Designed miniproteins, single chains, continued (5). Designs and how they scored, part 3

Each design is a single chain, and the fold is of that chain. pLDDT is the mean over its residues in the fold that is shown.

## One batch from the design tools (miniprotein)

Design m16074
Fold by ESMFold2-Fast:
Structure m16074 (fold): chain A 55 residues (1-55)
Amino acid sequence: SREEKIIENAVKLGLELEKASGDRELALRAVEALLTQQRFSPELRARVLEAFKKA
């Protein structure tokens, strides 16, 4: 689905940022900022952050 693709792409971006920076907290904050800027629903944002934390 569209939401599943958004979650996968956001998690992938977060993991790439973590790998490039060596800073998981920086990557997490960047993903949160991106999701907020794009005005995704609180539910979708929570699902992305949970998926990223488990990766």
Scores: mean pLDDT 81

Design m16075
Fold by ESMFold2-Fast:
Structure m16075 (fold): chain A 59 residues (1-59)
Amino acid sequence: SMTLEELAKKYNVPLEVLRHHAEEGVREARARGLSLEEYAKEQKMSEDALKAMKGVEEE
């Protein structure tokens, strides 16, 4: 699986910026009572965005 560091390099963004966006996604999914997979599908998010959210949830 791609790590948050690998995803940050792929999108040329600071790691902390990617982590912050991923954490916000996790919070929004929880607020809506959805799994991360359900939230990602509903929001038409990329596979990489879902991986970032899963990465921070596992921390």
Scores: mean pLDDT 80

Design m16076
Fold by ESMFold2-Fast:
Structure m16076 (fold): chain A 55 residues (1-55)
Amino acid sequence: SSEDVKLQLLIGLYDIVIGASELTIERSTNPALVAQNEAAIAELRARKAELEARL
């Protein structure tokens, strides 16, 4: 359905943002930035899971 297409697009966008945050952690030596990005990734994964549950 068109709703499923929209959900897939949103899930894809979450994957892109999660990937970017993971790269920031991998390359960062700043503990505060690492902690902030880990928290952001956890939140994004939770939101992604909510979207996936609607499929």
Scores: mean pLDDT 84

Design m16077
Fold by ESMFold2-Fast:
Structure m16077 (fold): chain A 94 residues (1-94)
Amino acid sequence: MKALGQILGAWFAYQNGDYDLAIKLAEKAAESEDPVVRGYAYLVLGWAYYKKGEYEKAIEYFQKAIDLFRADPNADPYVLEEAERLLKEAQEKA
């Protein structure tokens, strides 16, 4: 529903280098009751903060995404692996 549109909008903003808009849209998507939607929203938040050099915030959001994906047996393992890799990269820069 509305939250999926906000995730897609956040991803589009992120891809265009508009990290502030990506954060705003992803924060709204993170209010979703669907843990899959929240997981992807936290990933976008982590990516956007990482690109802004806010590594401590990126770590927080990547960890939240990983926790949700690990709790979901239907989660895409490639997305989980990518989130874990990005968490490590952010930790090494923090």
Scores: mean pLDDT 81

Design m16078
Fold by ESMFold2-Fast:
Structure m16078 (fold): chain A 70 residues (1-70)
Amino acid sequence: MLAAAKKALDKATEEAKKLVEQGKIDEAVKLVVDTTVAAVQAAPPEDRAAVAAAGNKALSEVLKLGEEKE
């Protein structure tokens, strides 16, 4: 279900932002990537592209936060 996958990605993004605040940018990136892969694999085939796009957006937000920090 697309909504459940987005909820999982939102939660992973919140945890990743906490890791970025701790200077653990690599751990934050890994968390978002791993969560995105799991969410895509759990999604129905018709939703996989949308889930992957949501995961890429979350990863972009985490990377941007890390770059803005330094």
Scores: mean pLDDT 79

Design m16079
Fold by ESMFold2-Fast:
Structure m16079 (fold): chain A 55 residues (1-55)
Amino acid sequence: AEELIRETKERLEKAGLKEEAEKLERGLSVMSQFMTDEQLRQLAERELEEILKDA
C-alpha cells in the first residue's frame, strides 16, 4: 500500500501537479484502511487518470 501511494504521488509530482499529489496521497492513505491492496490500486489508477486528464 505505501509503495503504491508513493509511486502515484511521484507520478503526479513529475506532471507538475504537486497539490493534487498531496491530496491524493492523503485520500489513498485513509482509504487503505478500508480497502484491499487490489481495490486501492484500482482507485489510485482511476484518480490518477482523472487528475491527469484534467491537467
Scores: mean pLDDT 77

Design m16080
Fold by ESMFold2-Fast:
Structure m16080 (fold): chain A 61 residues (1-61)
Amino acid sequence: GALEQAEEHFRLGERYFEEGDYEGAIEHYKEAVRGYREAGDEQGVRRAVLKLSEALEKLEE
């Protein structure tokens, strides 16, 4: 379902972030935000948005 897809995208985003692939992390965190919103998981949305912001900041460095 939408929640499971959001969780998988969040997990992929974390993996790409750890590997230093911030563009890959951003793509997956965006999909996680979308999926958590579709699922009505407000905490998931907040967590994914924070991680998305962190990944975006890394590209500005």
Scores: mean pLDDT 87

Design m16081
Fold by ESMFold2-Fast:
Structure m16081 (fold): chain A 55 residues (1-55)
Amino acid sequence: SEELLKELAKEYGISVEQLRGAVAAAGESEVTRRVAARELGISEEQIDEIAEKLA
């Protein structure tokens, strides 16, 4: 799981800590997901993709 986190973080151009934040946001409200996506510089769809890949 840690190796997968590093690979995904590299793929999306974000840090492992930011990736963990994206996973946490995926289970939250639509507003929280949107704010997280904006802060990370990725789309809401990419947050959902990250959560799916780490499930």
Scores: mean pLDDT 78

Design m16082
Fold by ESMFold2-Fast:
Structure m16082 (fold): chain A 58 residues (1-58)
Amino acid sequence: PPPVPPSSEEVAEVTREIAEKLREIGDKGDEGAARAKELLAKGGSQEEARQAILDAIS
């Protein structure tokens, strides 16, 4: 195949995809933690809170 030197746009796109994937994992964890906190505030059990976090990141 012909040589295709990496363009700044292509490098930026790959970097963006990786960063976005990592951000999604972090965001889902934060959402799970917020949901767990709300469940505990409503009188939920620690097991229900734990399950909410696991469900969010699944």
Scores: mean pLDDT 72

Design m16083
Fold by ESMFold2-Fast:
Structure m16083 (fold): chain A 80 residues (1-80)
Amino acid sequence: MTAADREAQLAQLEANARAMIEALEALLAGREEEAVRILREVLGLDEEGVQEVLALDREELEEAIAVLRAGLAAAEARRA
């Protein structure tokens, strides 16, 4: 793995994290159809993965969003 390959992989992980935040925020807002579309079409989750995310309660959704946002901020700081 070169530095450029590693950068591309990190960019993909960051894009996936942003898509997950969008899906989790949609679930928190009660927009389940939008969240399921993002999980399946953007993130490529299988049915088991989609059901696992849908099973999260409000507190778990808020915690997951906070963790993902913190991870993105840390990744952006490493690139700067």
Scores: mean pLDDT 81

Design m16084
Fold by ESMFold2-Fast:
Structure m16084 (fold): chain A 77 residues (1-77)
Amino acid sequence: MEKEYEEAIRHALEGGRRAAAGDYRGAGEEFEKAGEHFKKAGDLVGARMMYRLAARFYERAGDEEKAEEARRKAEEL
């Protein structure tokens, strides 16, 4: 659990870094990974938040398919 939580935080921080650099697709990918790790840790609130962030950044990147997939992952929690 602890290791999954640590990996979730690392990916979330990297997502923020990429977003700040204007790499919205990379930000979406990192927030999606953070969501997967929060889900494995049993933190469903964290997972949902990360998947929703991933969807927003995929939308900014113009990747509507990945945005819809990320929203679906948040919905299924």
Scores: mean pLDDT 88

Design m16085
Fold by ESMFold2-Fast:
Formats: C-alpha cells, sequence, structure tokens
Structure m16085 (fold): chain A 70 residues (1-70)
C-alpha cells in the first residue's frame, strides 16, 4: 500500500541520516552497516518485498548492537 511505502521510505531516510551522523563522529563501521542496509532496504521497497525489508532491518539492528556493545 502507499502507506507502507511511505513508512518504508521514512525508515530508509532515517537510516541514511544516522549513517551521516556516525561518519561525522568517526564511527565508520556503524556508518557502513547503515549505508549498506539502507541500500538493500531501498531494493526491497522497490520490489514491495516486505518480508525482505523486515529481515534487513533486523540484521542492521543486530550488527549495530554488536558493534556498540564493544
Amino acid sequence: SKEQEEIGQEAIDTLKKQAEEYRKAGKYDEAQVLEEGAKEMEEALKKKDWEKFKEIAYEINVKITEIEEK
């Protein structure tokens, strides 16, 4: 639906903003995870593959948490 596409795009835009902030802070590993994840989420959004979109979002959260807990 249009609402799902709008929510998905907002999530991608938020990740891109966070990646920019992480790069400015010198957190390059976190920035790369968010940048790569956002790109994969954009492809899933174009295909309207909501299961893949959710999987990518979950993987991003796991990877960021693992980096930040060290």
Scores: mean pLDDT 84

Design m16086
Fold by ESMFold2-Fast:
Structure m16086 (fold): chain A 100 residues (1-100)
Amino acid sequence: LRLGLDGLLDGLTAAVLALTATTLAEGIAAAIAGVGAAVAALLAAKAGDVVGAALAALGGAIAAAGGLLAILFARTEAQRLAGLGAAAGGAAGVAYGLAG
């Protein structure tokens, strides 16, 4: 459960940072949060924690959606970088979580 909750929070953080990024550092932070959601989903799936994997996959889906929205509404390169990182990390999180 904790890994799933950590993945959900990382996914939410990635989405928020991607949508609000105004600096390169915020863009990098969004990408790192997206990767965190993917890692949490993978670890939960490997542990056989079906509920944790599902929660991490949900976090990944939120990160992916937020990242795509950030790319579509991007006015700066920082927002595009944040959106790409969040979308890629989120998509990986969904894939790993659902594959368990």
Scores: mean pLDDT 70

Design m16087
Fold by ESMFold2-Fast:
Structure m16087 (fold): chain A 76 residues (1-76)
Amino acid sequence: MAEALREAADRFEKLGLPKAAQSLRTLADKVEAGTATPQDVAKAISTAIREAEQAGKSEEFDKILDELAARVNAEA
């Protein structure tokens, strides 16, 4: 989980979404520490969506998020 979040964060940073990248890295650290809450997840995703919309990169963002969700589901 934490590794998949960091990989997605690196991809967001390459797209020019540094706030989304930082938000996912913070979430990954909390997941690894066992302290992540549903509110932390919601906040990270909300931050990422807003930055992607403002940057006009919602389509690329959605692809990365779908890949992340598929990886999460495969590990469940």
Scores: mean pLDDT 78

Design m16088
Fold by ESMFold2-Fast:
Structure m16088 (fold): chain A 98 residues (1-98)
Amino acid sequence: AVEAGARAGEGGAEAAARGGLAGDAAGAAGGAIAAMGAALGGALAGRRAGDLEAARRAAELAARAAEEGAERAAATPFGAEAGRLAARGAREAGEGAA
């Protein structure tokens, strides 16, 4: 759960950053949704396993990856909003899992 959540969050954050760097609003929005889904999936998978500590760590890693993606996306006008949504989704997933 921890490793799966972290990888999913990292992939989502990278997608969000790539969308922002391209300056394509549709790509940035898609990336943000992917990052949020990844974070939520990781947190829920940890909860289902009955390991809240693992879920919390997975969510923290996903949140960090999403924040890195958001920072890169913020360098572009079209990616800034998508990046913020991705980071927020990951953070909320982490708090919900804890």
Scores: mean pLDDT 56

Design m16089
Fold by ESMFold2-Fast:
Structure m16089 (fold): chain A 83 residues (1-83)
Amino acid sequence: MKKVEVKVLAETKDSYTVMARVTLEDGTEGVAIGSGPTLEEAKKRAIENAKRVAEELHKQGKKTVDEVDRVGDIDARALLLAA
């Protein structure tokens, strides 16, 4: 990864929801959401998800996330706002 940015979207006593933007070496960006009982766990999940999005966009010849074609959990609401 060339660059990683993280933004906390929600914080409660029991969970954190984090958005990560990952930039690959070629400048392709991926954005994703991660949640977890700790800030570090939420960041890790968000970064891993964002990396997968960036790698998929790179394969498609895109440089940034425009649309999310598959979302499957409650954290998807914030991911859709980033797409």
Scores: mean pLDDT 68

Design m16090
Fold by ESMFold2-Fast:
Structure m16090 (fold): chain A 82 residues (1-82)
Amino acid sequence: AAATPAQREAAARALAKWLRENGAEAIAARGSVEDGVFRLVAKVRNRETGEESYVTVTVGPDGTATVREASEAEKAALDEWA
């Protein structure tokens, strides 16, 4: 099933907020839906240092967004797709 517009908007806002707070930019991102949960995995780069890292934004069916460090499996999947 596809993510709802509300889940996509919540994920985009949460990621944008995290990027601003951490001085980073997104260089790649992939979204997926499982059991009504939208998961957006992003590869991000610090604008000053060039350091790269991975974050995952998860949005439940209720529209609640959380941001966490990406798992090794999520990092590998994104890198294979990029």
Scores: mean pLDDT 82

Design m16091
Fold by ESMFold2-Fast:
Structure m16091 (fold): chain A 60 residues (1-60)
Amino acid sequence: MKEKTITAKDIQKLIALALTIIGELPEATVTVEGDTVTVTVPDDAAKLAYLDSLEAAFGP
């Protein structure tokens, strides 16, 4: 399992990020706290690449 924490720039980005993860990775465990989303997924190349792309898009 791989865990990734992503801090969104604002609440709208936070909501978009959380909904995107839930829609694209329904098997993932998603926790939202304040301006931060923590995602846990299986440790495989495709899932890791997807999480890295989300961090680049929604992170600071």
Scores: mean pLDDT 73

Design m16092
Fold by ESMFold2-Fast:
Structure m16092 (fold): chain A 89 residues (1-89)
Amino acid sequence: DKAARRAEALALAEEGLRAASEGRYDEAIALYERALELDPDFARAWLALGEVYARMGEYDKAREYYRRALALDPNFSQARAALAQVEAA
């Protein structure tokens, strides 16, 4: 059931966002990766994973994940801004 998998992916991504906001980056990454296994087309989860790697100074990984988010949603302004910011660094 695609709807059930997407709902579970959203719940995992929300938990990942809480972990990231608390500085628990390894836990946030694991939660976002699990969300993306359930819904690989979840552009916001690719963006969130990229943001965690950027906070860790892993800019090459951040750029790759931002590009994945933009490939899924070319009009995703938040992902475009995040990519531009990391490419300017």
Scores: mean pLDDT 88

Design m16093
Fold by ESMFold2-Fast:
Structure m16093 (fold): chain A 72 residues (1-72)
Amino acid sequence: AKAAAAEVARAAAARSTGAVRATLLAVAERIARPSTSPAAAAELLRSAARAAEAAGDLETAAALRAAAEALE
């Protein structure tokens, strides 16, 4: 369900700051939209996971990847 994936992104945003927080909030909003397909939501989550990993937040990156896999 996209709702669960959006909640993972929102929870990650609450623990993040700056540009990563802004990216995660935008990703959560886009995932929650009815027009966003599960495949598009999974790609948004993987993109956000790469950004979190680049920032050194490996725990958030892992959670976002797991949420993306659940949308297969």
Scores: mean pLDDT 79

Design m16094
Fold by ESMFold2-Fast:
Structure m16094 (fold): chain A 56 residues (1-56)
Amino acid sequence: ADLAAQRELVGAIQRARSAQEILDAYERYKPRLSPEVAARLEREVEAAAAEMEALA
């Protein structure tokens, strides 16, 4: 597992100002993640993006 990529993705999500920025961050780091980790984080990313969209 690429722990550095996971940490960078989490940091990017925390700095994101829009749902699109969250989704863009996931696509940027996804190739560096294992398929299992990417699938798990995809659910978290979708939830975070949906919450940000709902608050807009």
Scores: mean pLDDT 78

Design m16095
Fold by ESMFold2-Fast:
Structure m16095 (fold): chain A 63 residues (1-63)
Amino acid sequence: MLEELRRKLEELRKRRDEVVQQLAEASMANDVETVRRLQAELDALRKQIAELEKELERVEEEL
């Protein structure tokens, strides 16, 4: 249980880093649509990561 949540967290963080890099590339290419999409995805990833971290704490309390 905890291991699976922690593994998901690590994967989300890796994806966040990739999205950040793609965002920089899109910005350099002046690809506004891609930048918008990547910013929204990054926002969602950041929020999901924070929620998962909080969920991990709750699961630990139940355990």
Scores: mean pLDDT 81

Design m16096
Fold by ESMFold2-Fast:
Structure m16096 (fold): chain A 102 residues (1-102)
Amino acid sequence: SSQSATLEVPAGGEATATFEFELEKGDLLEVRVEVTSGKGEVEVTVEAEGAEVEPESGTARTGDRLVFNVVATESGKVTITVTVKNTGPETQTVKVTVEDIT
């Protein structure tokens, strides 16, 4: 299963997407972040409750894809928060996908 969000991040601003999954301890999620339009860099930070994330941050430009691996540390509700900061001069469109790869 997967969940996704498309974020429009204004120049110099930030946007956040939050995802919830009901998981068992040891289940695996993959967070994929793609910059689909805009210019310059975005800074991406991924945080999770009930899970560990590696890597926790990265930078991307249009055409780049970032991947973050998530491992559930507890059985139950896992919350994933993806924050995208746009350091570029234009609004950038970013697609976030979280997929259960267990």
Scores: mean pLDDT 87

Design m16097
Fold by ESMFold2-Fast:
Parts: structure tokens; sequence; C-alpha cells
Structure m16097 (fold): chain A 95 residues (1-95)
């Protein structure tokens, strides 16, 4: 279904964002240059923008989602919000 395709794309984005957040945190802990860390954060922000666009499309299908699909979307949203919070905290440390 259209919803299954959008959920799969959201999952792939969240997993990639998690990898990049871990990379940014590791770079910070290892004393990497701030510019190098900021480039990773910029990549995360582009993925976040794509995530937001796909969520808007999924919300248009909200009445058609199964309980399982709605639960998966909810879990992906919580994971996404946690990643955005980690990025915000990391950006504050780079000032």
Amino acid sequence: SEADKLLEELREIVERMEELVDKAIELYKNGAPKEEIRKVIEEIKELAKRFDELVKKLKELESELSQEQALELTILMFRYLALRAEVLLLERKLK
C-alpha cells in the first residue's frame, strides 16, 4: 500500500539519522573540528526535512492506516523527536 511505502521510507530515514547522530557524537567526543561535526549535522537536517514531508503525506492517509501502521508511525515519530533533541543539544555544545 501507499502507507507501507511511506512507512518504509520513514524507517530508512530514521535509521540513517541514528547513524549520523552517533557519528556526530563520536566526532565531538574525539575532539574533531567543529566544521566537520557541523557538516554531519547539516546532513541530519536534510534528512529531518524529508522526514517531515513524508509524515505530512502519511497524515493525509491517517483514516486509512491500520492499528499496526499507526503504532509504527508513532514509534518512528518518537525516535525522530529524540534524534532532533540530541542534535539540538550537540549544536549548543558547538557554540
Scores: mean pLDDT 89

Design m16098
Fold by ESMFold2-Fast:
Structure m16098 (fold): chain A 83 residues (1-83)
Amino acid sequence: EPLAKGDYEAAVKEFEERLKKEPSAEIYANLASAYLQLGDYEKAVEYARKALELDPSNELARFILAEAYYKLGEKEKAIEAYK
């Protein structure tokens, strides 16, 4: 079942609280995913990039970055993020 919008908003709040205590690539990638599902593509790009700065091998963050760029109409950047 796809999560309701309110569930993604709750997930964002939970991950933001976790980031205050202990930032990690996993939390950044999950936060990017939640923002992507909420349609906030600019924040999805921001947090996916932060995840990749901590862990360049984070596959989830790379896919979210590509999808968010595609949604923003930045097709060339989306293709580059896919590699």
Scores: mean pLDDT 79

Design m16099
Fold by ESMFold2-Fast:
Structure m16099 (fold): chain A 99 residues (1-99)
Amino acid sequence: FQLPPLSREQAERDLANLRDGLAEVKKMVEEIKKAIENGDFEKARKLSRELAPKIVALMLRAIGTLLEARQSDPQVAAEIERILAEGKKLARELDKLIA
């Protein structure tokens, strides 16, 4: 059984969307760190609640495109794998911050 490869345009759009999502997640982690450093625990809690589902959504989108990308463009697949690795790292960092 062979899945059809992603179109070049679709692969590029998916990769761009994943990169944007990762950048947003990184920004929110830094805002949570600053809120904690400033003693603004209410802001830190609010941002943590907003960030958790965004990390999950980013990871699910990345997984959903990875198999197709591996068949059509190994370079795009490698970039998606890097995004997944960074997303996992950010999830661990969030867990450590709220512990």
Scores: mean pLDDT 78

Design m16100
Fold by ESMFold2-Fast:
Structure m16100 (fold): chain A 67 residues (1-67)
Amino acid sequence: EIVLPEDFEKYKKLGEEAEKKGNYEEAIEHYNKAIAGLQQMGLMSPEIRKEIIELEKKILELQKKLL
């Protein structure tokens, strides 16, 4: 079973909370840090790739809300 780094979960949670509060710029910053944490693992399983894609998709949608 895949064990993600603690930093990834921390930043993902911070991003989710910021998104719920409408703090889209803050949410984008936290989601970018979560992606960086996953990339720093050096392991690119299909599950990790899926998580990165979903986070990138969230960032794109939040960026649209800022325009």
Scores: mean pLDDT 77

Design m16101
Fold by ESMFold2-Fast:
Structure m16101 (fold): chain A 70 residues (1-70)
Amino acid sequence: ADALKAQAEAALAEAERALRAGDLERARSHVDTAIALANQLAASDPAYAARLRAEAEGLRTLVDMVEADR
């Protein structure tokens, strides 16, 4: 029941690590994974899914800002 939540949290953590390391392609990939997992969770836990989606989109915005500063 919590396996998808654990995978989504792991994807967000990997996205943050990749962003901190300057690996923007890897960061985007993990953000996309987190969003896909949030969409899967929307049927069972819509409030948690909405929070995950917001966090993933926030990270995507940070990735885009870092890319623009290059």
Scores: mean pLDDT 83

Design m16102
Fold by ESMFold2-Fast:
Structure m16102 (fold): chain A 61 residues (1-61)
Amino acid sequence: SETVRLVAIHEVEKVLEKTKDPEAKKKLEEILQQLREATDLNEIISLAREAGEIAKELGLT
């Protein structure tokens, strides 16, 4: 579903703009790239959840 992918991409981009941690930024950029390539809905959801966990660890949610 294109809408779910676009929403996930937008949320990851917002977290990327807020973080100053280079390790977290690199991992979020990798997740963002995978989201742009992902075609499976379950993969998109898993990637979005992983990014959300990173955001929580950074205190950005």
Scores: mean pLDDT 81

Design m16103
Fold by ESMFold2-Fast:
Structure m16103 (fold): chain A 71 residues (1-71)
Amino acid sequence: MEKVTRLIAAKLLGIGAAEEARLAGDEELEREARELGEKAVEALEAGDYETAEEHMARLSEIAAEAQRRVL
């Protein structure tokens, strides 16, 4: 259960961060969010929860930064 829940959370964070960056018009931030989302999923699949947590934390930062740029 926990691994599936973490995978879903990582995918949703990646999608959300990329969408927020896209809405903010930041193509580079959107690309970074997509790459981090993929890396978080890969880390979780490998059982590397520490690396996954780092990537997910950065995704949260990207989402917050992008949200601040939206009017």
Scores: mean pLDDT 80

Design m16104
Fold by ESMFold2-Fast:
Structure m16104 (fold): chain A 80 residues (1-80)
Amino acid sequence: MDELIEKLRELGEKGDAEAYVQLGGLYNARGQHAEAAEWYDKAYKLQPSPGIYFALAESYRLLGQEEKAQEYLAKGKELR
């Protein structure tokens, strides 16, 4: 698992937003929603998309941070 995480980090650092999205998904699957939100945050800074904003909104909702979740949900809807 560590090798996959390191590889995805390297790809994201080279500008691959999808690699950061995959990292966010892996951390959400582990219940590590705060770490997932950090990886999705890096992804949207490279390539903002409705999908990334909705992933951020869901991660913050799972953390019980409803205000932040609503903020990202609104941003995702505005991009559509």
Scores: mean pLDDT 81

Design m16105
Fold by ESMFold2-Fast:
Structure m16105 (fold): chain A 87 residues (1-87)
Amino acid sequence: SFEEEFEKFKKLAEKVLSKEEPTQEELEELLKEAKRLIELAKKPSTSEEEKKKLIEYFEKKLEEAKKKKNSYGVIFVDLFEHFLKEL
């Protein structure tokens, strides 16, 4: 379900975004799970309220990424901007 995949994505995102130096594998897994969640959000079975919650989460993470003091902040900004454009 959308809610199960969204909860799974949030757990992964919190883990990856909390690291000072996430690995290439972790960044690729985050991208893969985000794409899955975005495709699920586009399905007719996913409500407008569920889509809004996903958009709000991506916007929140984008703002958090902009405040990061490490080089990965730029990578996360690019990733979440990309996710928002795909929705």
Scores: mean pLDDT 82

Design m16106
Fold by ESMFold2-Fast:
Structure m16106 (fold): chain A 56 residues (1-56)
Amino acid sequence: ADAVAEALLEKAREYRALARKGREDGSLTPLEVEILEGMAALLEGVAALLRRIASK
């Protein structure tokens, strides 16, 4: 089941949305935006790996 991968992708989407909003309204520093985008990328990478393992 892809439940874990789907949950990771959902959380990554939330982090990217938060980073974008914080950048647009200035509520987050550039470092905070970078951290959120990095966390989202990490979650996306783990989700991709889990899906690849499940399909093999």
Scores: mean pLDDT 81

Design m16107
Fold by ESMFold2-Fast:
Parts: sequence; C-alpha cells; structure tokens
Structure m16107 (fold): chain A 69 residues (1-69)
Amino acid sequence: AAADRAGELILELRREGYVLYYDKEKNQVFLRERLSETEVGEPVADLGPINLTAEQLAENLERYLEERR
C-alpha cells in the first residue's frame, strides 16, 4: 500500500539522519537534517501540505531520494 511505502521511506531517511517536520503554522511538511538528539537543521526539502495523501508523500520522498543519488 502507498502508506506502507511512505513508512518505509521515512524509516530509511531517519536512519540516514533526516526527520519529517510538520509545520502547522505554514501548513507544510518539511524534511530536515538531524544534527543531534535535540537539534534539527534547516529544511532540505519541502514535501507539500500537511493534509497530503500517503501516496503523494511517498512520491515526494522518492523524488527527493532520486535527486540525491
């Protein structure tokens, strides 16, 4: 399922030192680099609005990973 694919991509990115950040004020989901246990870096990718579907999130995550390969 698309939700399973998004979850797998999120887990892979987490292992590589990235986190998803849900910015409610901007109504956006960002990918940010984890600098330490308590510190996150600047946004490295804009993944779209908070209310995007699991399929859209998976597509945006895959696009980001392809651009960095």
Scores: mean pLDDT 76

Design m16108
Fold by ESMFold2-Fast:
Structure m16108 (fold): chain A 82 residues (1-82)
Amino acid sequence: MEEEKEKEEKIKEIEEKAKKEKEKLDKEFPKLKEEALERIREQLPELPEEVQEERAEVIAETALEIRKIGIEIDKELEIKKI
């Protein structure tokens, strides 16, 4: 009967890990946006500044969402192994 409690503890650890990874990504968003903006300015210097900033934001938001989806998939796969 200890096995059920051990599974619950493992699931909780996996959920906490996923939560911490998502929180870490949210904190990295300003950096992702800055990096995307720098790259857009380098590759597309002819674009208006407002358009460069909008594209950088979309790129950073898309990258963040993809990474969050990856964290959720990894979480579900680890839970399935239990």
Scores: mean pLDDT 81

Design m16109
Fold by ESMFold2-Fast:
Structure m16109 (fold): chain A 100 residues (1-100)
Amino acid sequence: MIEKIKELVEKARELVEQARAALAAGDYPRTRELIEQAIKVLEEIIKLLEKYDPEKAKHFRRMVEAAREALKRDPGAALQLLETIIDEVEKYIEELEKKK
């Protein structure tokens, strides 16, 4: 399961990088599409994390909801929130691996 979460984290990072490039190019429709794809990947990660720590999963769900709301007005703010979520998820996975 942790290996699958790592693969999804890598996918989320790639989508966020592509969204940043699209935003820099002024391609707002593409930026929104990529952010929505990254959110879906993060929701899949959170569902898997819920089996380890429901409270931590709830925290990440709140952050994803904040990113979804930010996307309605500021794609750049949404991307910044997604990057923070990905970093926190990656740090939490590293902590889980150290316990095993």
Scores: mean pLDDT 85

Design m16110
Fold by ESMFold2-Fast:
Structure m16110 (fold): chain A 72 residues (1-72)
Amino acid sequence: MTDELIRMIGPGEMAGLTPEEQERLKEYLRLLLDPDPAAWRRAEELLEEARKKGETKLVKAMEKIRAALAAE
C-alpha cells in the first residue's frame, strides 16, 4: 500500500530524494496511516519542518501523499 502510493506519485521524486529524505517521507506516510489522532499532528509538524528547511522535493512528495490519502 505505502510503496504503491509513492510509485503513483512519481518514482522520479523518490530517486530525487536523499536517503534521509526518503526515510522522512516513509515516516510521514506511517504517521498519516496511524489511527492515532496525535500521529496526524506529528505528520503536520514533519511537513512544516520540511517547508522551513526549504526541502522542496520532500514537501511536494508529502503533499501528494496527503492529497492521495484524503481522496480515499
Scores: mean pLDDT 74

